# Designed miniproteins, single chains, continued (3), part 109

Each design is a single chain, and the fold is of that chain. pLDDT is the mean over its residues in the fold that is shown.

## One batch from the design tools (miniprotein)

Design m11784
Fold by ESMFold2-Fast:
Structure m11784 (fold): chain A 67 residues (1-67)
Amino acid sequence: MSKEELKKKGDEYLKEAEKAREAGDFPTAIVLYRKAASYYRKAGDKEGAEKAEQLMNEVALELERAG
C-alpha cells in the first residue's frame, strides 16, 4: 500500500467516524477515529494522525460522561 493510499484510507475512516459521532454511536466513532489515526501515522501524516487522535479523545470523554 502506497503512502497516498494509506492517507486516503485515513480520510475514509475519518469521514465514517464523523458520521458515527453525529449518529451518537460513540463506541463506533472511537474505533473509526483510531483506525484513521493509524493509517495517517503509516502514511507519515502527523497532522492527520494528531487530528484523528484529538477527535477520538473528545468522543471517549463524551462516552465516559454519558455512562
Scores: mean pLDDT 84

Design m11785
Fold by ESMFold2-Fast:
Formats: C-alpha cells, sequence, structure tokens
Structure m11785 (fold): chain A 103 residues (1-103)
C-alpha cells in the first residue's frame, strides 16, 4: 500500500526529528521548557500532515488513531519533568505508531 509506505516514512522522519531535537538540547544545555516547545511544534507539523492525508485518502479511522497518539504524546511531553521522561515518551510514541501501521 502506497499509503502505508508514506506513513512509515512519516513515522521514521518524525522519530528522527524528535531524537535530533533531544540530542541538540543535551549538547546545547537547552532548558526543558525550550525543548518542549521544539518537540511540540514538530508533533503539530506531523498532525497537520496526517490531517492532509485523511482528506486525500478518506481513511479517517487510521489517520485519527495516529493523530490521537501524537496528541497524547504532546500532552505527556508537556507534563514531563526531565529529559529522561521526554525520551521515554518519544520511544513509546514510536512503538505505538509502528503498531498502528503494522495492524
Amino acid sequence: SELIEELRRLVETLTKNLKDIIEYGKKNKLSINRLKIFLEATLAISIMHLQVLKKETGDDELMERLINELNKASKRISESKSYEEIEQVVEQLRQRLERIIES
């Protein structure tokens, strides 16, 4: 499925971007609040991409499941108190998104 391949690329790109932001934050001693702003902005862009795919494909259920997981991750990042908690949220998000796409 062309859609499934595009979703896999989206998840891979999102995961790489989130990890790159976290590594940049560690290297540059970014405050947790600044890190959250960049991560939440990155998640919002991916939500917008999924909303576009929803309109183009009509696969509302699949797109809404993915959007819901991104919204949950954004909330958990907002509530996180450390870099380690944020890293755990990002890894859990990757695993959940991959499971949705593989099902």
Scores: mean pLDDT 90

Design m11786
Fold by ESMFold2-Fast:
Structure m11786 (fold): chain A 55 residues (1-55)
Amino acid sequence: SKEDIEKVKNFFDLDKDGKLDEYEKERVKELEKALGLEVDGVPDEKTIEAIIKHL
């Protein structure tokens, strides 16, 4: 759901300003690679849904 997507984004937001820093983008890239998704470091809706499915 949209609420779950927001929770996942907040989980990766280290400084709590609503955006990902470089360190968190690297973690997103690692998850994208592990899930077989496009590796771009940008958490699109499909990437976030895949992360939620595995949490």
Scores: mean pLDDT 61

Design m11787
Fold by ESMFold2-Fast:
Structure m11787 (fold): chain A 74 residues (1-74)
Amino acid sequence: SAEAIAEEILAEAKARFEEAVANRASEDELLGIVAETAARLKEAEPLLSDEQIERLERELLRMYLEAMARLAAQ
């Protein structure tokens, strides 16, 4: 399903953020993960409800903000 594909995309993004933080990546690298993930989620959006889209966008933003906070703490 589109929802299952979107969840897999977010799980991959989470792993990429964790690796980027561990490697002390730049803010530009984190923004790259956001941009690539958002583009992939956009492909699934026509098959998802507005509520599902909002939840996915909120989760991606949460992951990005947590990664930024962890980088700032290093």
Scores: mean pLDDT 83

Design m11788
Fold by ESMFold2-Fast:
Structure m11788 (fold): chain A 80 residues (1-80)
Amino acid sequence: MSEIEQIIKKMNELLKKLEKGSKVLELVGKGRDLLTDLMKKELISEEEYNELVKELDKLKMSDDIDGIEKLISELEKKLK
């Protein structure tokens, strides 16, 4: 493999990480909007809101897209 091919592979890996990070930020934003709506509708307590925000932040820090999507699904179920 040429040096150029190795560089391209590393660049593609970095791009995938950036794309994943962007998706994580979008999902976290959606989760925070849902949490705000739940608080506004008094469907969750301030304590529950703070716990869910901490959970969302932990999932964000670990880039756990599946975990964030699961949390969003649970929040959407509470909102309905």
Scores: mean pLDDT 80

Design m11789
Fold by ESMFold2-Fast:
Structure m11789 (fold): chain A 92 residues (1-92)
Amino acid sequence: SERERLERLLEELKRALKEAKEAKAAGDEERFREAVRRALQKVQELAALEDEEVRIEAAERLAEIEGEELGLSEEEIEKNKKEAVEAIKEEA
């Protein structure tokens, strides 16, 4: 079931995101990068789903992780999140 897969992927994505944030706060760069890698894999799987709402959430989370990895400001990360959401919505 696509809905069952969506639920599992969202849980795994959120777990990876939480681990990334915890690692970032602890200054554990290696753990942070590994968690980001896992999140990216889940985002790719979510992007393969037909559900626009799931793609929007994944894009927002991805933009936040990428911004933190690149050392972007919170303002820049928020802008990137909004742009990603707009791009998905314009797809329809």
Scores: mean pLDDT 76

Design m11790
Fold by ESMFold2-Fast:
Structure m11790 (fold): chain A 62 residues (1-62)
Amino acid sequence: SPEEIARLEAELARLDEQIDTLRQLLAQETDPERKAFIQGLIDALEERRRRLRERIRELRAA
């Protein structure tokens, strides 16, 4: 549905903003443990972003 696609695209935009913010924090971080933690958060959000893109493609194909 167009409404469902719009909702998922809005969630995708929010994830992109969160990833960008975390990448900026990672670039300024000097502590190795905090770097690893932030990288883990980025990886989790990128996986969620990938799954949302797949779902949007499926909905557009229907």
Scores: mean pLDDT 88

Design m11791
Fold by ESMFold2-Fast:
Structure m11791 (fold): chain A 85 residues (1-85)
Amino acid sequence: MLEELIEIIKNFKKNVENVLKSHSEEEIEEMLDYLLEEIKKVVSEEVFEKIEEEIRKMKEAIRNKDIKGVKESLEKIIELLEKEL
């Protein structure tokens, strides 16, 4: 479960430009909300709060067309999740 979530996020990071071009901001925010609910089930509350903050930053970066900001937030989420393994 946790390893599968890490792979999903790594794949999102690799394909971020294509995902952002192929989906609306609303669709991406819904995907991020779903991902956050799944992460909550498999990580500690302390780690979840840090990931929730990174997801908020990522949503702002998406609205601002800041691809670098999206990638930076994804990298931090990956690092936080890998520490839970």
Scores: mean pLDDT 82

Design m11792
Fold by ESMFold2-Fast:
Structure m11792 (fold): chain A 68 residues (1-68)
Amino acid sequence: SKLEEIARKVRERMLELGFSEEVADLVARAILQGRYEEAIEFLRKVAKAQGKEEEAEKLIAELKELLA
């Protein structure tokens, strides 16, 4: 349940930041599977391609805080 809430929150934040539903779904799925490093790496790659690196790093910091 806590992990599902974290994944949902991250997905919603990604959509607000202008990432596609497909990208947001892939990141949320990786979080639900405990694949945090894969989720972070994928998010960084997509964010770099879209010029959203600062927004992605803030979201990654929020994710790390929620997982602590």
Scores: mean pLDDT 85

Design m11793
Fold by ESMFold2-Fast:
Structure m11793 (fold): chain A 87 residues (1-87)
Amino acid sequence: SEAKEEKEKLEEFLKKHREELLEQIEKFIKETEPTLEVPVFTVNSPEEALFEAYKLTYTLATNNSLSEEERQQAVSLILKHLEKAKA
């Protein structure tokens, strides 16, 4: 039950900051050209997709140890989640 409350708070935060988060992700993607396809990952809601895209964007922005291949895979996955988040 506590875990459900934490998830609901995160989803409310993401909905409240949806436009800012989407803008940050889009700016990041414009600066990074994705060339690598990743396996299809199913996300059940636009809010969940936005959360996954945000987490990946944050990881790419803060983690300097990622290989170029890992970075391209993450960017491609961000795009997949971003498409779902905008739907």
Scores: mean pLDDT 65

Design m11794
Fold by ESMFold2-Fast:
Structure m11794 (fold): chain A 83 residues (1-83)
Amino acid sequence: MKETLERIVELARELVEKALAGDLLSAIGLRLRALGLALELPDEELAEEVIALVDEIFRAAVAGDRERAEAALERLEELAEEV
């Protein structure tokens, strides 16, 4: 579980950088990979929270809102550390 969350965090970080750089196709691919991993999480409540954070990160990064994207990413990182 922790290793899966750490992989989702890595994908989310790359997603933010790609989206902010205007590489939306790579950002979409990274989002889909992160969501796929989140669906494999054994805790449904944790999976729902991770999915919501990944979606928030994606929406903020695509909108060019680095501060919102980084805040949501920090929340996801904290969640991965607490598991």
Scores: mean pLDDT 85

Design m11795
Fold by ESMFold2-Fast:
Structure m11795 (fold): chain A 68 residues (1-68)
Amino acid sequence: MSKLEQLAIKIVEILLNLPTADEKERAEIEKVLEEVKNAESPEKAFKIALERDIEVGIELIERAVSKL
């Protein structure tokens, strides 16, 4: 894998390890990881990871705050 794909995968893995993610959220993040791994190019993989990480990251933070 290219270095960009490895970085994209690592970012998604960080989200998977957040303690606020429930089983359903983890399944959605795992689906994003699979999309990144199956991307046609390293540039597409990185773009997918960034766009989805921003969206999922914000949702996880909002859910964590709502549980407080």
Scores: mean pLDDT 63

Design m11796
Fold by ESMFold2-Fast:
Structure m11796 (fold): chain A 69 residues (1-69)
Amino acid sequence: EKRIELVDKVLETQKKVTDEGKQQLDNFTVMATGFSPKDYDKVWVDMDRLIGRVLRDTNLYNLLKSLNS
């Protein structure tokens, strides 16, 4: 029920992991698939959109808490 307070930390950690993950996946993707940097940029734009969905999940946690409380 206090998950909302944890969600802020989760979101902050997720952004940090995403930034670090970009650098790690850069080398992996290029080596594994031969993706060009320009194609790669497009993939990470989608990832940024996914982070927006996580923000909506924060609201979902508030609603679920209200329903169960």
Scores: mean pLDDT 57

Design m11797
Fold by ESMFold2-Fast:
Structure m11797 (fold): chain A 84 residues (1-84)
Amino acid sequence: ARELFEKALELAKQGKHEEAAQLAGLALTQLVAQGRYSEALEQAKKLYEVDKEAGEKALQTLRDTALALGYFDTAREAEELLKE
């Protein structure tokens, strides 16, 4: 998961928004599956600060994944970040 986020951040800095969002989405899904949703939120927020487009897609993936797994507080926090 960490390596996927590092690669996503590098791609985002290169302007490869779609590829960055895809890799970040995979990393976020892995982190949430491992119960590391606070770390997933921090990584998604970090990506959003570097690349708003990739970050929004990552936050949407986190929200949807957390909601599907019953982590309603994490889903709510991701949704709140998406409103900005």
Scores: mean pLDDT 79

Design m11798
Fold by ESMFold2-Fast:
Structure m11798 (fold): chain A 65 residues (1-65)
Amino acid sequence: DEVAKLLQLAEEYRKQAAELNELGNKLSKEQKDVREATRIEAEYSVQAIKKSSEAIAYRNEAKKL
């Protein structure tokens, strides 16, 4: 049903957000320059937040049905 489809999309986007945070943390740890590490972490964090927001939006749409 449509609720199940929206919840599936929400879970997929949530997993993508987690993967982006994990990758950002890994890449930042490999940097010698603290300022450069901070930039990488911030860049991936912003992308992860966007995916998390999209996941929440799909979940909220499911609740309205």
Scores: mean pLDDT 81

Design m11799
Fold by ESMFold2-Fast:
Structure m11799 (fold): chain A 74 residues (1-74)
Amino acid sequence: MTIASVADFEAVLAAIERHASPEQAIALLEQALAGLDKLIERAKAEGNEEVVAMLEKMKAIVEARLAELRARLA
């Protein structure tokens, strides 16, 4: 799947939360966070600052959603 913008990424996260159980959504978001960390590392190695900025915004969104979902299950 090609993600062209932060808005496209937010739409994917919303779909995961809507269609998965809360526990499954947390697991999927944790996997997404790990994937984003690797993509950020690669983008930094390639010197693509615009992609790094986009991926860091996506990471912040995932971290915020994970915190909210974990709070709901506590």
Scores: mean pLDDT 77

Design m11800
Fold by ESMFold2-Fast:
Structure m11800 (fold): chain A 67 residues (1-67)
Amino acid sequence: ELDEEVELALGQMAVAIAKRDVEKGRITLDEARAFVDRVLENIKSPKAREEVRRLFDEAVAEIEAKK
């Protein structure tokens, strides 16, 4: 099993990649959400999963605020 710290790091990288690609117009928000959801399927720690979801929601809010 992956350590919680490793699961958090993987999730954080996934959110950062998704946010960057949406901001650069490479993918849609729906595609970014699907990508992050696939990564979350491999995260077993509820705490790590919650933190990753929170980070993604923050990223989405920032993107939507700027349109």
Scores: mean pLDDT 80

Design m11801
Fold by ESMFold2-Fast:
Structure m11801 (fold): chain A 92 residues (1-92)
Amino acid sequence: MELEKQKELARKSLELVRKALEAIDAGNYDEALKYVREALEVTEKLDPSDPLAVRARNNLGLAIEALEKGNRDVAKRYLEQAIEDLEAFLEK
C-alpha cells in the first residue's frame, strides 16, 4: 500500500513534467515553470532516502533554475533526466 502510494505520486510528477515539456515546446514558459514547481512539490513527497527520488528532485530544481535564467534547452535536458529517474522509480 505505501509503495503503491509512492508510485501514484511518481506518476503524477511524471505527468506534470511531461506537461512542462509540452509548455516549453509551445513557448509557454510561465506555464512550464508552474508545472515543474508542481512536479517538484509532488516529488518531495517521495521517500527522501531513495536515490531515484533524490535525483529526480535535484533535476527538477535544476530545470527550475534553467527556466528562470531563460536556458530552455538546458531545462529540457534536466526535465528529460527527471522523466528517466521517475520511470526507473516506477519499475520498482
Scores: mean pLDDT 86

Design m11802
Fold by ESMFold2-Fast:
Structure m11802 (fold): chain A 67 residues (1-67)
Amino acid sequence: SKKVELFVEAFEASLEASLNNQSLAFSEEYESLAEELEEGAKALPEELKEELLERLRELRKEIAAKK
């Protein structure tokens, strides 16, 4: 479980760097990666799953609200 959390943290750091660089093209790639992570999270315990999905949901909202 810790490795999944570390992976998500690394993914979030990558997203933050991309958003700071104002990459619009990254938004499509982010959606694909977020969908893969959401599918993976479905196999996790409810507590961990909820935390990961909340993080992805917040990042997705931020990307969608760029305009």
Scores: mean pLDDT 61

Design m11803
Fold by ESMFold2-Fast:
Structure m11803 (fold): chain A 94 residues (1-94)
Amino acid sequence: SAEIEALTEEIIALTKELAEKYPEIEDLLFQIAALAYMAAALTKEGRLTEAQLAAFEAQARRLLDELSKHVPEEDFERLRRLVDEFFAALRAAV
């Protein structure tokens, strides 16, 4: 899906931007990027199951909850919105 690919690229770009601004949370940001990349790759191959999608979304929510403690609300909301749009696109594709 062109939409899933575009959202994945936007998540990777934003997590890189935020990692440069907040190096103390670089590992959390890279985990979100890696999770988005993996979920998108499995979707492209037709291999993403409903159980895997639920597990990826749950993990992304846990990472976002931890991230919210370290990042100002405006920067956090930028990433949260992209992640929400990403999982909405995945649910539509599965």
Scores: mean pLDDT 88

Design m11804
Fold by ESMFold2-Fast:
Structure m11804 (fold): chain A 56 residues (1-56)
Amino acid sequence: DRREKLLKLLLDPSKSIFEIAEELGLSQSTVLEFSYEFIEEHGRAPLLFTEEFKKK
């Protein structure tokens, strides 16, 4: 799994979901799914995501 790389990219406010997906070779939907898992595991959302993505 690329969780460490994904977490660092998600914490970078200059990068969009599209750019993160391209760098990791994943689809945008896959990046969003991993982001939801990070919110559940770490108890907070990266600045890249709004309250709408939190705890879904």
Scores: mean pLDDT 62

Design m11805
Fold by ESMFold2-Fast:
Structure m11805 (fold): chain A 95 residues (1-95)
Amino acid sequence: MKVSEKEFERDVLVALAEIALGILKVEMKHHGETPADREIIELLEKAIDALNKGDFDTAIKYLERAAKVAREAGRDDVARLFENLSEQVKKLKEE
């Protein structure tokens, strides 16, 4: 009934973003919180909200901003995860 494949792919991207959010929150709890960590968490939460609303352009912008903040904080692996997630959202937007 409906476009179940695109809905499934979106829900998978949301789940991956929520897993990343959960890992970052656990890391902050054990290693302490930085201003960059708080900004990354806020941007990722906004990206998840945008994905849930089907606003892929807004989700991409927040993920790209989160990647930039992560890279400026020296968290290159985290930045690459957000860059990869942004590319997957771009592919989903294109069908």
Scores: mean pLDDT 82

Design m11806
Fold by ESMFold2-Fast:
Parts: C-alpha cells; sequence; structure tokens
Structure m11806 (fold): chain A 69 residues (1-69)
C-alpha cells in the first residue's frame, strides 16, 4: 500500500519532498501495466539508489509498489 511505502521511506530518513516524489511515482503504477510498469519500477529503483537507500530497503519498497499493480 502507499501508506506502507510512506512509512518505509520515513524510516529510511528521507525528506518530505523526496517521499512525496516517490509516492507520486508509486501512485502512477495503478494506471500502468506490462512494459510501462516495469520501466517506472526501474526508474523508482534508480531514484531510491540515488537517495542513498540500502538494497534491502529498496527491495521492500519495490515489493509494496508492485502490489499496487
Amino acid sequence: SLEEIRRLLEEAGLSEEDIEGILKAAESLKNLSGRAADTLLGLMRKELEELGLSEEDIERILRHARELL
């Protein structure tokens, strides 16, 4: 859920601006399928890596994001 993604991002120490950006991307997944969804998930991974999240935190967030599909 979006609420679970928000909590994971807050626990990782991200700013409210960065949290809102990631949540907006995750919300967009609800309107996507197939290749478009895979592309957005890949872009979300890159953004989370650039924000300095651990691989474990990225995997948890992306699992919750995939549940929105």
Scores: mean pLDDT 83

Design m11807
Fold by ESMFold2-Fast:
Structure m11807 (fold): chain A 91 residues (1-91)
Amino acid sequence: SKLEEAKARRAALDPDAAVAALLAQMAAEGLSADPASLEPRVQRLFREMAKTAVVVLELLERGEEELARALNEETLRELEPEVEEIREERE
């Protein structure tokens, strides 16, 4: 399946390179972030989302819009338990 290939591509990405690419995209939209200033769990989520963002951008460049959406949605579902745990631990 193309979705399984996209997931494999995401798994093979260097997280540090993915974070750099995501930060560049954020900067293009007028946002700046320092991931090192975030709590370790939030840093992990940022790295996981960065890997997805890189693959999503690659898919969009190829015109694979539906596949890009599917990968993004699946990643959000996979990360939802950790996001909820962080939310629950916040005051």
Scores: mean pLDDT 77

Design m11808
Fold by ESMFold2-Fast:
Structure m11808 (fold): chain A 79 residues (1-79)
Amino acid sequence: GKMFSSPEEAYEHALEAGKKLLDAGLPLEVVAQYLVAAAKSSPEEFHLAYLKAAKDLGVSDETLRKAAEELGIDPEEIL
């Protein structure tokens, strides 16, 4: 996996990965699941960056709320 030195690098990587998955024809819900799994495998400080990338890719508020709860993040930080 790619090592990151900042939340900004994690955000850019997550956004690029999500765009590639969407271009390959995967549904937004599957892309969101991938990004949550990637966040869980990353330091806690990068988890919000993954959720911001998912939001910017068009993931629904309901899916973002559930993802935030899974990562221990207040949904108001992303919604």
Scores: mean pLDDT 81

Design m11809
Fold by ESMFold2-Fast:
Structure m11809 (fold): chain A 65 residues (1-65)
Amino acid sequence: SEEEIIEEVAKEFGVEDDEEFKKFIRGVIGSIKENGKVTETTKKALEGLGIDPKVIEKVEELYKK
């Protein structure tokens, strides 16, 4: 389930071989598990990497599926 979300998001954004990106997706999933939502710290980390905020939205959507 978690790995499926990571692979689907990475594939959709064309970064399947980006281990750093996959680690941040895992962080997003962890934030949802721990806090019921993505934290501001995780959002800022992803934005700092130039990652589209829609990545966070997609992870949340797939997690609630």
Scores: mean pLDDT 74

Design m11810
Fold by ESMFold2-Fast:
Structure m11810 (fold): chain A 100 residues (1-100)
Amino acid sequence: HMSDKEILEKIIELFRELERVLQEALDNPTLDKDAFRKRIDELLGKIQELADQLKNPELQEFVRKALEEIAKHIRNDDYEGALRVVREAIEKLEEKLKEL
């Protein structure tokens, strides 16, 4: 079994990839929006699969709520709001990782 620490490290890496994709979309608003949306959806799906493997229910619920909030911003074309939530999630998860 992967430990919650190993799962959380992978989740943080995927959130950092999502941060880069969202920043790229904001810096290049004329680029293919459908391609960015597909990349975002794939990353959100991978994070959800890892979150479902977490044994700590508080960590699982935190990631689930973050993903739900990010998805709502993306549906509203609010990439700046999505990026803010991603950055907040990374900071909080890094703090939780130090305690594992």
Scores: mean pLDDT 86

Design m11811
Fold by ESMFold2-Fast:
Structure m11811 (fold): chain A 95 residues (1-95)
Amino acid sequence: MVPVLSEEQKEEYEKWREELKKNNPELYKKVEETLKIIEKKIREEVEKLAEEEGLSEEEAEELKKLAIENAKYNIVKAAKYHPELFEEEYEKLKA
């Protein structure tokens, strides 16, 4: 199940993004690129799931938003605390 991000988690997300942008702008560019790729993949997977499970357009859009928010939070968190592991996964994603 995809949890709803708390206000504290949303604040952490913005703080980590600002810190990455200021302290490691090169890594930040890779993070932003990863977020765009992952958002596209989540949208495609949720559309497929919605067709298979008979979800309404409203339910599908809500699931996309929640899944995208959670994925972005986890990606930015990984880049902030485990940059070497993030770089390895980024290279695999681009290959």
Scores: mean pLDDT 82

Design m11812
Fold by ESMFold2-Fast:
Structure m11812 (fold): chain A 107 residues (1-107)
Amino acid sequence: SKELEETKEAAIKKVEEHTKKLLEEIEKLKEKIKNSSAPEEVKEKYLKELEEIEKEVEEIKKEAIEKINAAKSLEEIKKIYDEYLEKMNELYEKAKKIEEELEKLEA
């Protein structure tokens, strides 16, 4: 239906916008790490962990968009988007723990 297709487009846009914001926050954290006074070995560890998070973010985004495009109902789209948000929140919390650890090292 037209309503189903319009809802898919809106959900995909929300996925893309939410993913972009998270990736922008991760990029800011990467710059904060690079400019910190932390030892180089600690910086390398945190940057590697953030690169793995970025990779997972891109994979979750791709999976969510593919599932939304394949969805057959409004309820299915909502379920996919809610699962996407839960996964993204888990990755956001991992990035925030890295930021907290860095701030404790600079205190």
Scores: mean pLDDT 90

Design m11813
Fold by ESMFold2-Fast:
Structure m11813 (fold): chain A 86 residues (1-86)
Amino acid sequence: AEAVEAALKAAEDFAKRAEEGAKTGSKSLTAMIGDVIGAIGAALEAALAAKRLGLSEEEIDKILAEGDAYARKALAALRKGADKLA
Protein backbone atom coordinates (compact mmCIF):
# COMPACT_ATOMS: atom_id res chain seq x y z
CA ALA A 1 0.00 0.00 0.00
CA GLU A 2 2.78 2.45 0.95
CA ALA A 3 4.58 1.90 -2.37
CA VAL A 4 1.38 2.64 -4.34
CA GLU A 5 0.68 5.76 -2.24
CA ALA A 6 4.27 7.03 -2.65
CA ALA A 7 4.18 6.51 -6.44
CA LEU A 8 0.80 8.26 -6.82
CA LYS A 9 2.06 11.14 -4.66
CA ALA A 10 5.13 11.40 -6.91
CA ALA A 11 2.86 11.52 -10.00
CA GLU A 12 0.74 14.25 -8.35
CA ASP A 13 3.87 16.23 -7.40
CA PHE A 14 5.19 16.09 -10.99
CA ALA A 15 1.79 17.26 -12.29
CA LYS A 16 1.74 20.15 -9.80
CA ARG A 17 5.27 21.19 -10.82
CA ALA A 18 4.26 21.23 -14.49
CA GLU A 19 1.07 23.21 -13.76
CA GLU A 20 2.98 25.77 -11.66
CA GLY A 21 5.64 26.11 -14.38
CA ALA A 22 2.96 26.75 -17.02
CA LYS A 23 1.12 29.22 -14.74
CA THR A 24 4.21 31.31 -13.86
CA GLY A 25 5.96 30.97 -17.24
CA SER A 26 9.25 30.54 -15.30
CA LYS A 27 9.87 26.91 -16.32
CA SER A 28 11.47 25.82 -19.61
CA LEU A 29 9.67 23.44 -21.97
CA THR A 30 12.48 20.89 -21.43
CA ALA A 31 11.89 21.01 -17.65
CA MET A 32 8.12 20.63 -18.16
CA ILE A 33 8.74 17.65 -20.50
CA GLY A 34 10.74 16.16 -17.60
CA ASP A 35 7.72 16.67 -15.31
CA VAL A 36 5.44 14.89 -17.82
CA ILE A 37 7.85 11.94 -18.12
CA GLY A 38 8.13 11.86 -14.30
CA ALA A 39 4.34 11.84 -13.88
CA ILE A 40 3.91 9.01 -16.41
CA GLY A 41 6.73 6.97 -14.84
CA ALA A 42 5.35 7.44 -11.32
CA ALA A 43 1.82 6.48 -12.47
CA LEU A 44 3.17 3.28 -14.05
CA GLU A 45 5.20 2.49 -10.89
CA ALA A 46 1.99 2.83 -8.83
CA ALA A 47 0.21 0.32 -11.10
CA LEU A 48 3.18 -2.09 -10.97
CA ALA A 49 3.33 -1.82 -7.16
CA ALA A 50 -0.41 -2.61 -6.98
CA LYS A 51 0.09 -5.64 -9.28
CA ARG A 52 2.98 -6.90 -7.11
CA LEU A 53 0.81 -6.55 -3.98
CA GLY A 54 -1.85 -8.76 -5.60
CA LEU A 55 -4.56 -6.08 -5.57
CA SER A 56 -7.79 -6.82 -7.47
CA GLU A 57 -8.18 -5.77 -11.10
CA GLU A 58 -10.79 -3.21 -9.95
CA GLU A 59 -8.32 -1.68 -7.46
CA ILE A 60 -5.55 -1.62 -10.09
CA ASP A 61 -7.95 0.10 -12.54
CA LYS A 62 -8.67 2.80 -9.93
CA ILE A 63 -4.93 3.35 -9.38
CA LEU A 64 -4.36 3.51 -13.16
CA ALA A 65 -7.21 6.04 -13.51
CA GLU A 66 -5.72 8.25 -10.77
CA GLY A 67 -2.21 8.00 -12.27
CA ASP A 68 -3.57 8.72 -15.77
CA ALA A 69 -5.32 11.83 -14.41
CA TYR A 70 -2.02 13.17 -13.01
CA ALA A 71 -0.15 12.35 -16.25
CA ARG A 72 -2.86 14.12 -18.29
CA LYS A 73 -2.65 17.20 -16.04
CA ALA A 74 1.12 17.35 -16.54
CA LEU A 75 0.71 16.98 -20.33
CA ALA A 76 -2.01 19.67 -20.42
CA ALA A 77 0.33 22.02 -18.53
CA LEU A 78 3.13 21.29 -21.04
CA ARG A 79 0.75 22.01 -23.96
CA LYS A 80 -0.31 25.31 -22.35
CA GLY A 81 3.35 26.26 -21.81
CA ALA A 82 4.22 25.37 -25.42
CA ASP A 83 1.28 27.44 -26.73
CA LYS A 84 2.66 30.53 -24.93
CA LEU A 85 6.03 30.08 -26.73
CA ALA A 86 4.61 29.19 -30.17
Scores: mean pLDDT 80

Design m11814
Fold by ESMFold2-Fast:
Structure m11814 (fold): chain A 80 residues (1-80)
Amino acid sequence: DELVEELAEVIAEAMKSLPEEEKERLKELGKQTQKGDVVAFTELMKRLIEHFPELKELLKGVPLSVIHKAVVKGIELAFG
């Protein structure tokens, strides 16, 4: 899905631009999210939006399943 790829690239670049402490936190949350942990996914999204409030508008109206796929792909692109 083209939207998943586009969002994944934006999310990956956002994560790469964070300080090392925040990158390590997001890597750990990303691993848990990849395993299907909904609480980890929620915390990861909250932290990402706190650092990049503009993502809230970008993700508005996007189905949660698409956001989840984009986040998983973004983690792979940023840290894999």
Scores: mean pLDDT 83

Design m11815
Fold by ESMFold2-Fast:
Structure m11815 (fold): chain A 57 residues (1-57)
Amino acid sequence: SMEEIIKEIEKRKYPLTYSEILALRVKYSTDKSILEAFKKSGDYLVKKAAEEQLKKL
């Protein structure tokens, strides 16, 4: 959820990168079409988040 994303951002000592923010959004997504698209990402954090979230759906 958005609340979980906010809590994760607030735990960070430094500002998150765009890749880290996108990976968090992907991690909490329930849209399979979005997850399948991000699974093909060249960004390892985003790809890993999409793969792990797809396993839960």
Scores: mean pLDDT 75

Design m11816
Fold by ESMFold2-Fast:
Structure m11816 (fold): chain A 79 residues (1-79)
Amino acid sequence: MDPEELEEHLIKAAQDLAQQLLAQGFDPSIVQQLLDRLVQAARDAGRALAAGADPQEVLARYGREVQAALEEARAQHAA
């Protein structure tokens, strides 16, 4: 797997998720915080893969970050 392609793919997925949350009526500031967090996580994933990390572990870590970011965004939206 190409680290640059992985980073680009994960950033696009984060942008698509941000668009969905905006369409659901989430506050743009909450969505921007989620997007910034997931873009950073995507860059971290690309760097880890480039450094020889296990692709399965890299993807699992990114998935956990997505879950945590969504839980935080939903908690902020509900408040």
Scores: mean pLDDT 85

Design m11817
Fold by ESMFold2-Fast:
Structure m11817 (fold): chain A 98 residues (1-98)
Amino acid sequence: MEPVLRVVTEERTRRLMEEVKKQGKTVTITGDQSVEARYVVASLAVDGGAEHVEAQTKDGDIVSLTVTVDGRTYTWSEDSRPTDEESTAIGDLLARSL
């Protein structure tokens, strides 16, 4: 990552993580705590409206993502094909968050 982009992302990630706490939402990352992974999970909670976001990372990349929105839980993993419902729900959250 370019140094300038990294600094901007770190500052935004910090603000989004503070907003997650203010909204009473939960985000969890298992594995390497990259700035990019933290940004994605915080954005899904704050901007996407997810109540709970869980991510698993490997070498800084998100390899599994579980989101709870409107009382429904959707899971994506690189090791499995998501269902059409999971793909749509996660895709919609990403589109409005990122």
Scores: mean pLDDT 73

Design m11818
Fold by ESMFold2-Fast:
Structure m11818 (fold): chain A 63 residues (1-63)
Amino acid sequence: SMEEFKRLLETALERAKKGDLTGARAGLKEVQELFPEYSEELEKALAAKTPEEMAKLIEKMLK
């Protein structure tokens, strides 16, 4: 569901905000497996090189 999608993105966002790039990336990969229709959008966030950039990209997806 869209609620599950947002909840998983929020979990990945919290990890990114804490500086856990590896954990945030793992969370986004889980979202990608469950919601393949958002794969291209998730790939943009997965390409982030810093936790700060990843957090910013995830926040854009939640709006």
Scores: mean pLDDT 85

Design m11819
Fold by ESMFold2-Fast:
Structure m11819 (fold): chain A 86 residues (1-86)
Amino acid sequence: MTLEEAEEKFEQGKEYYKQGDYEKAKEYYEEALKIYKEVGASPEKIAEVLENLGEVYLKQGDKEKAFEYYVEAGMIALELAVEKVL
């Protein structure tokens, strides 16, 4: 698995989301997240994918899962924001 493969899957997920295919968007975002974590991608990129997964779950009516993903993404964003202040 490569960073380029993860980026391609993430872009495909965004394309499916724009088309309203939330199930396909979820599949591609989950694959991208797995690869990004395996290759040690930046926290910013991981947070971005988590936020997009939260949006997909929200569109599917799974508010609990959406909240979990948003919280995880938000925590990463806060850690990055604190780093810039310190």
Scores: mean pLDDT 83

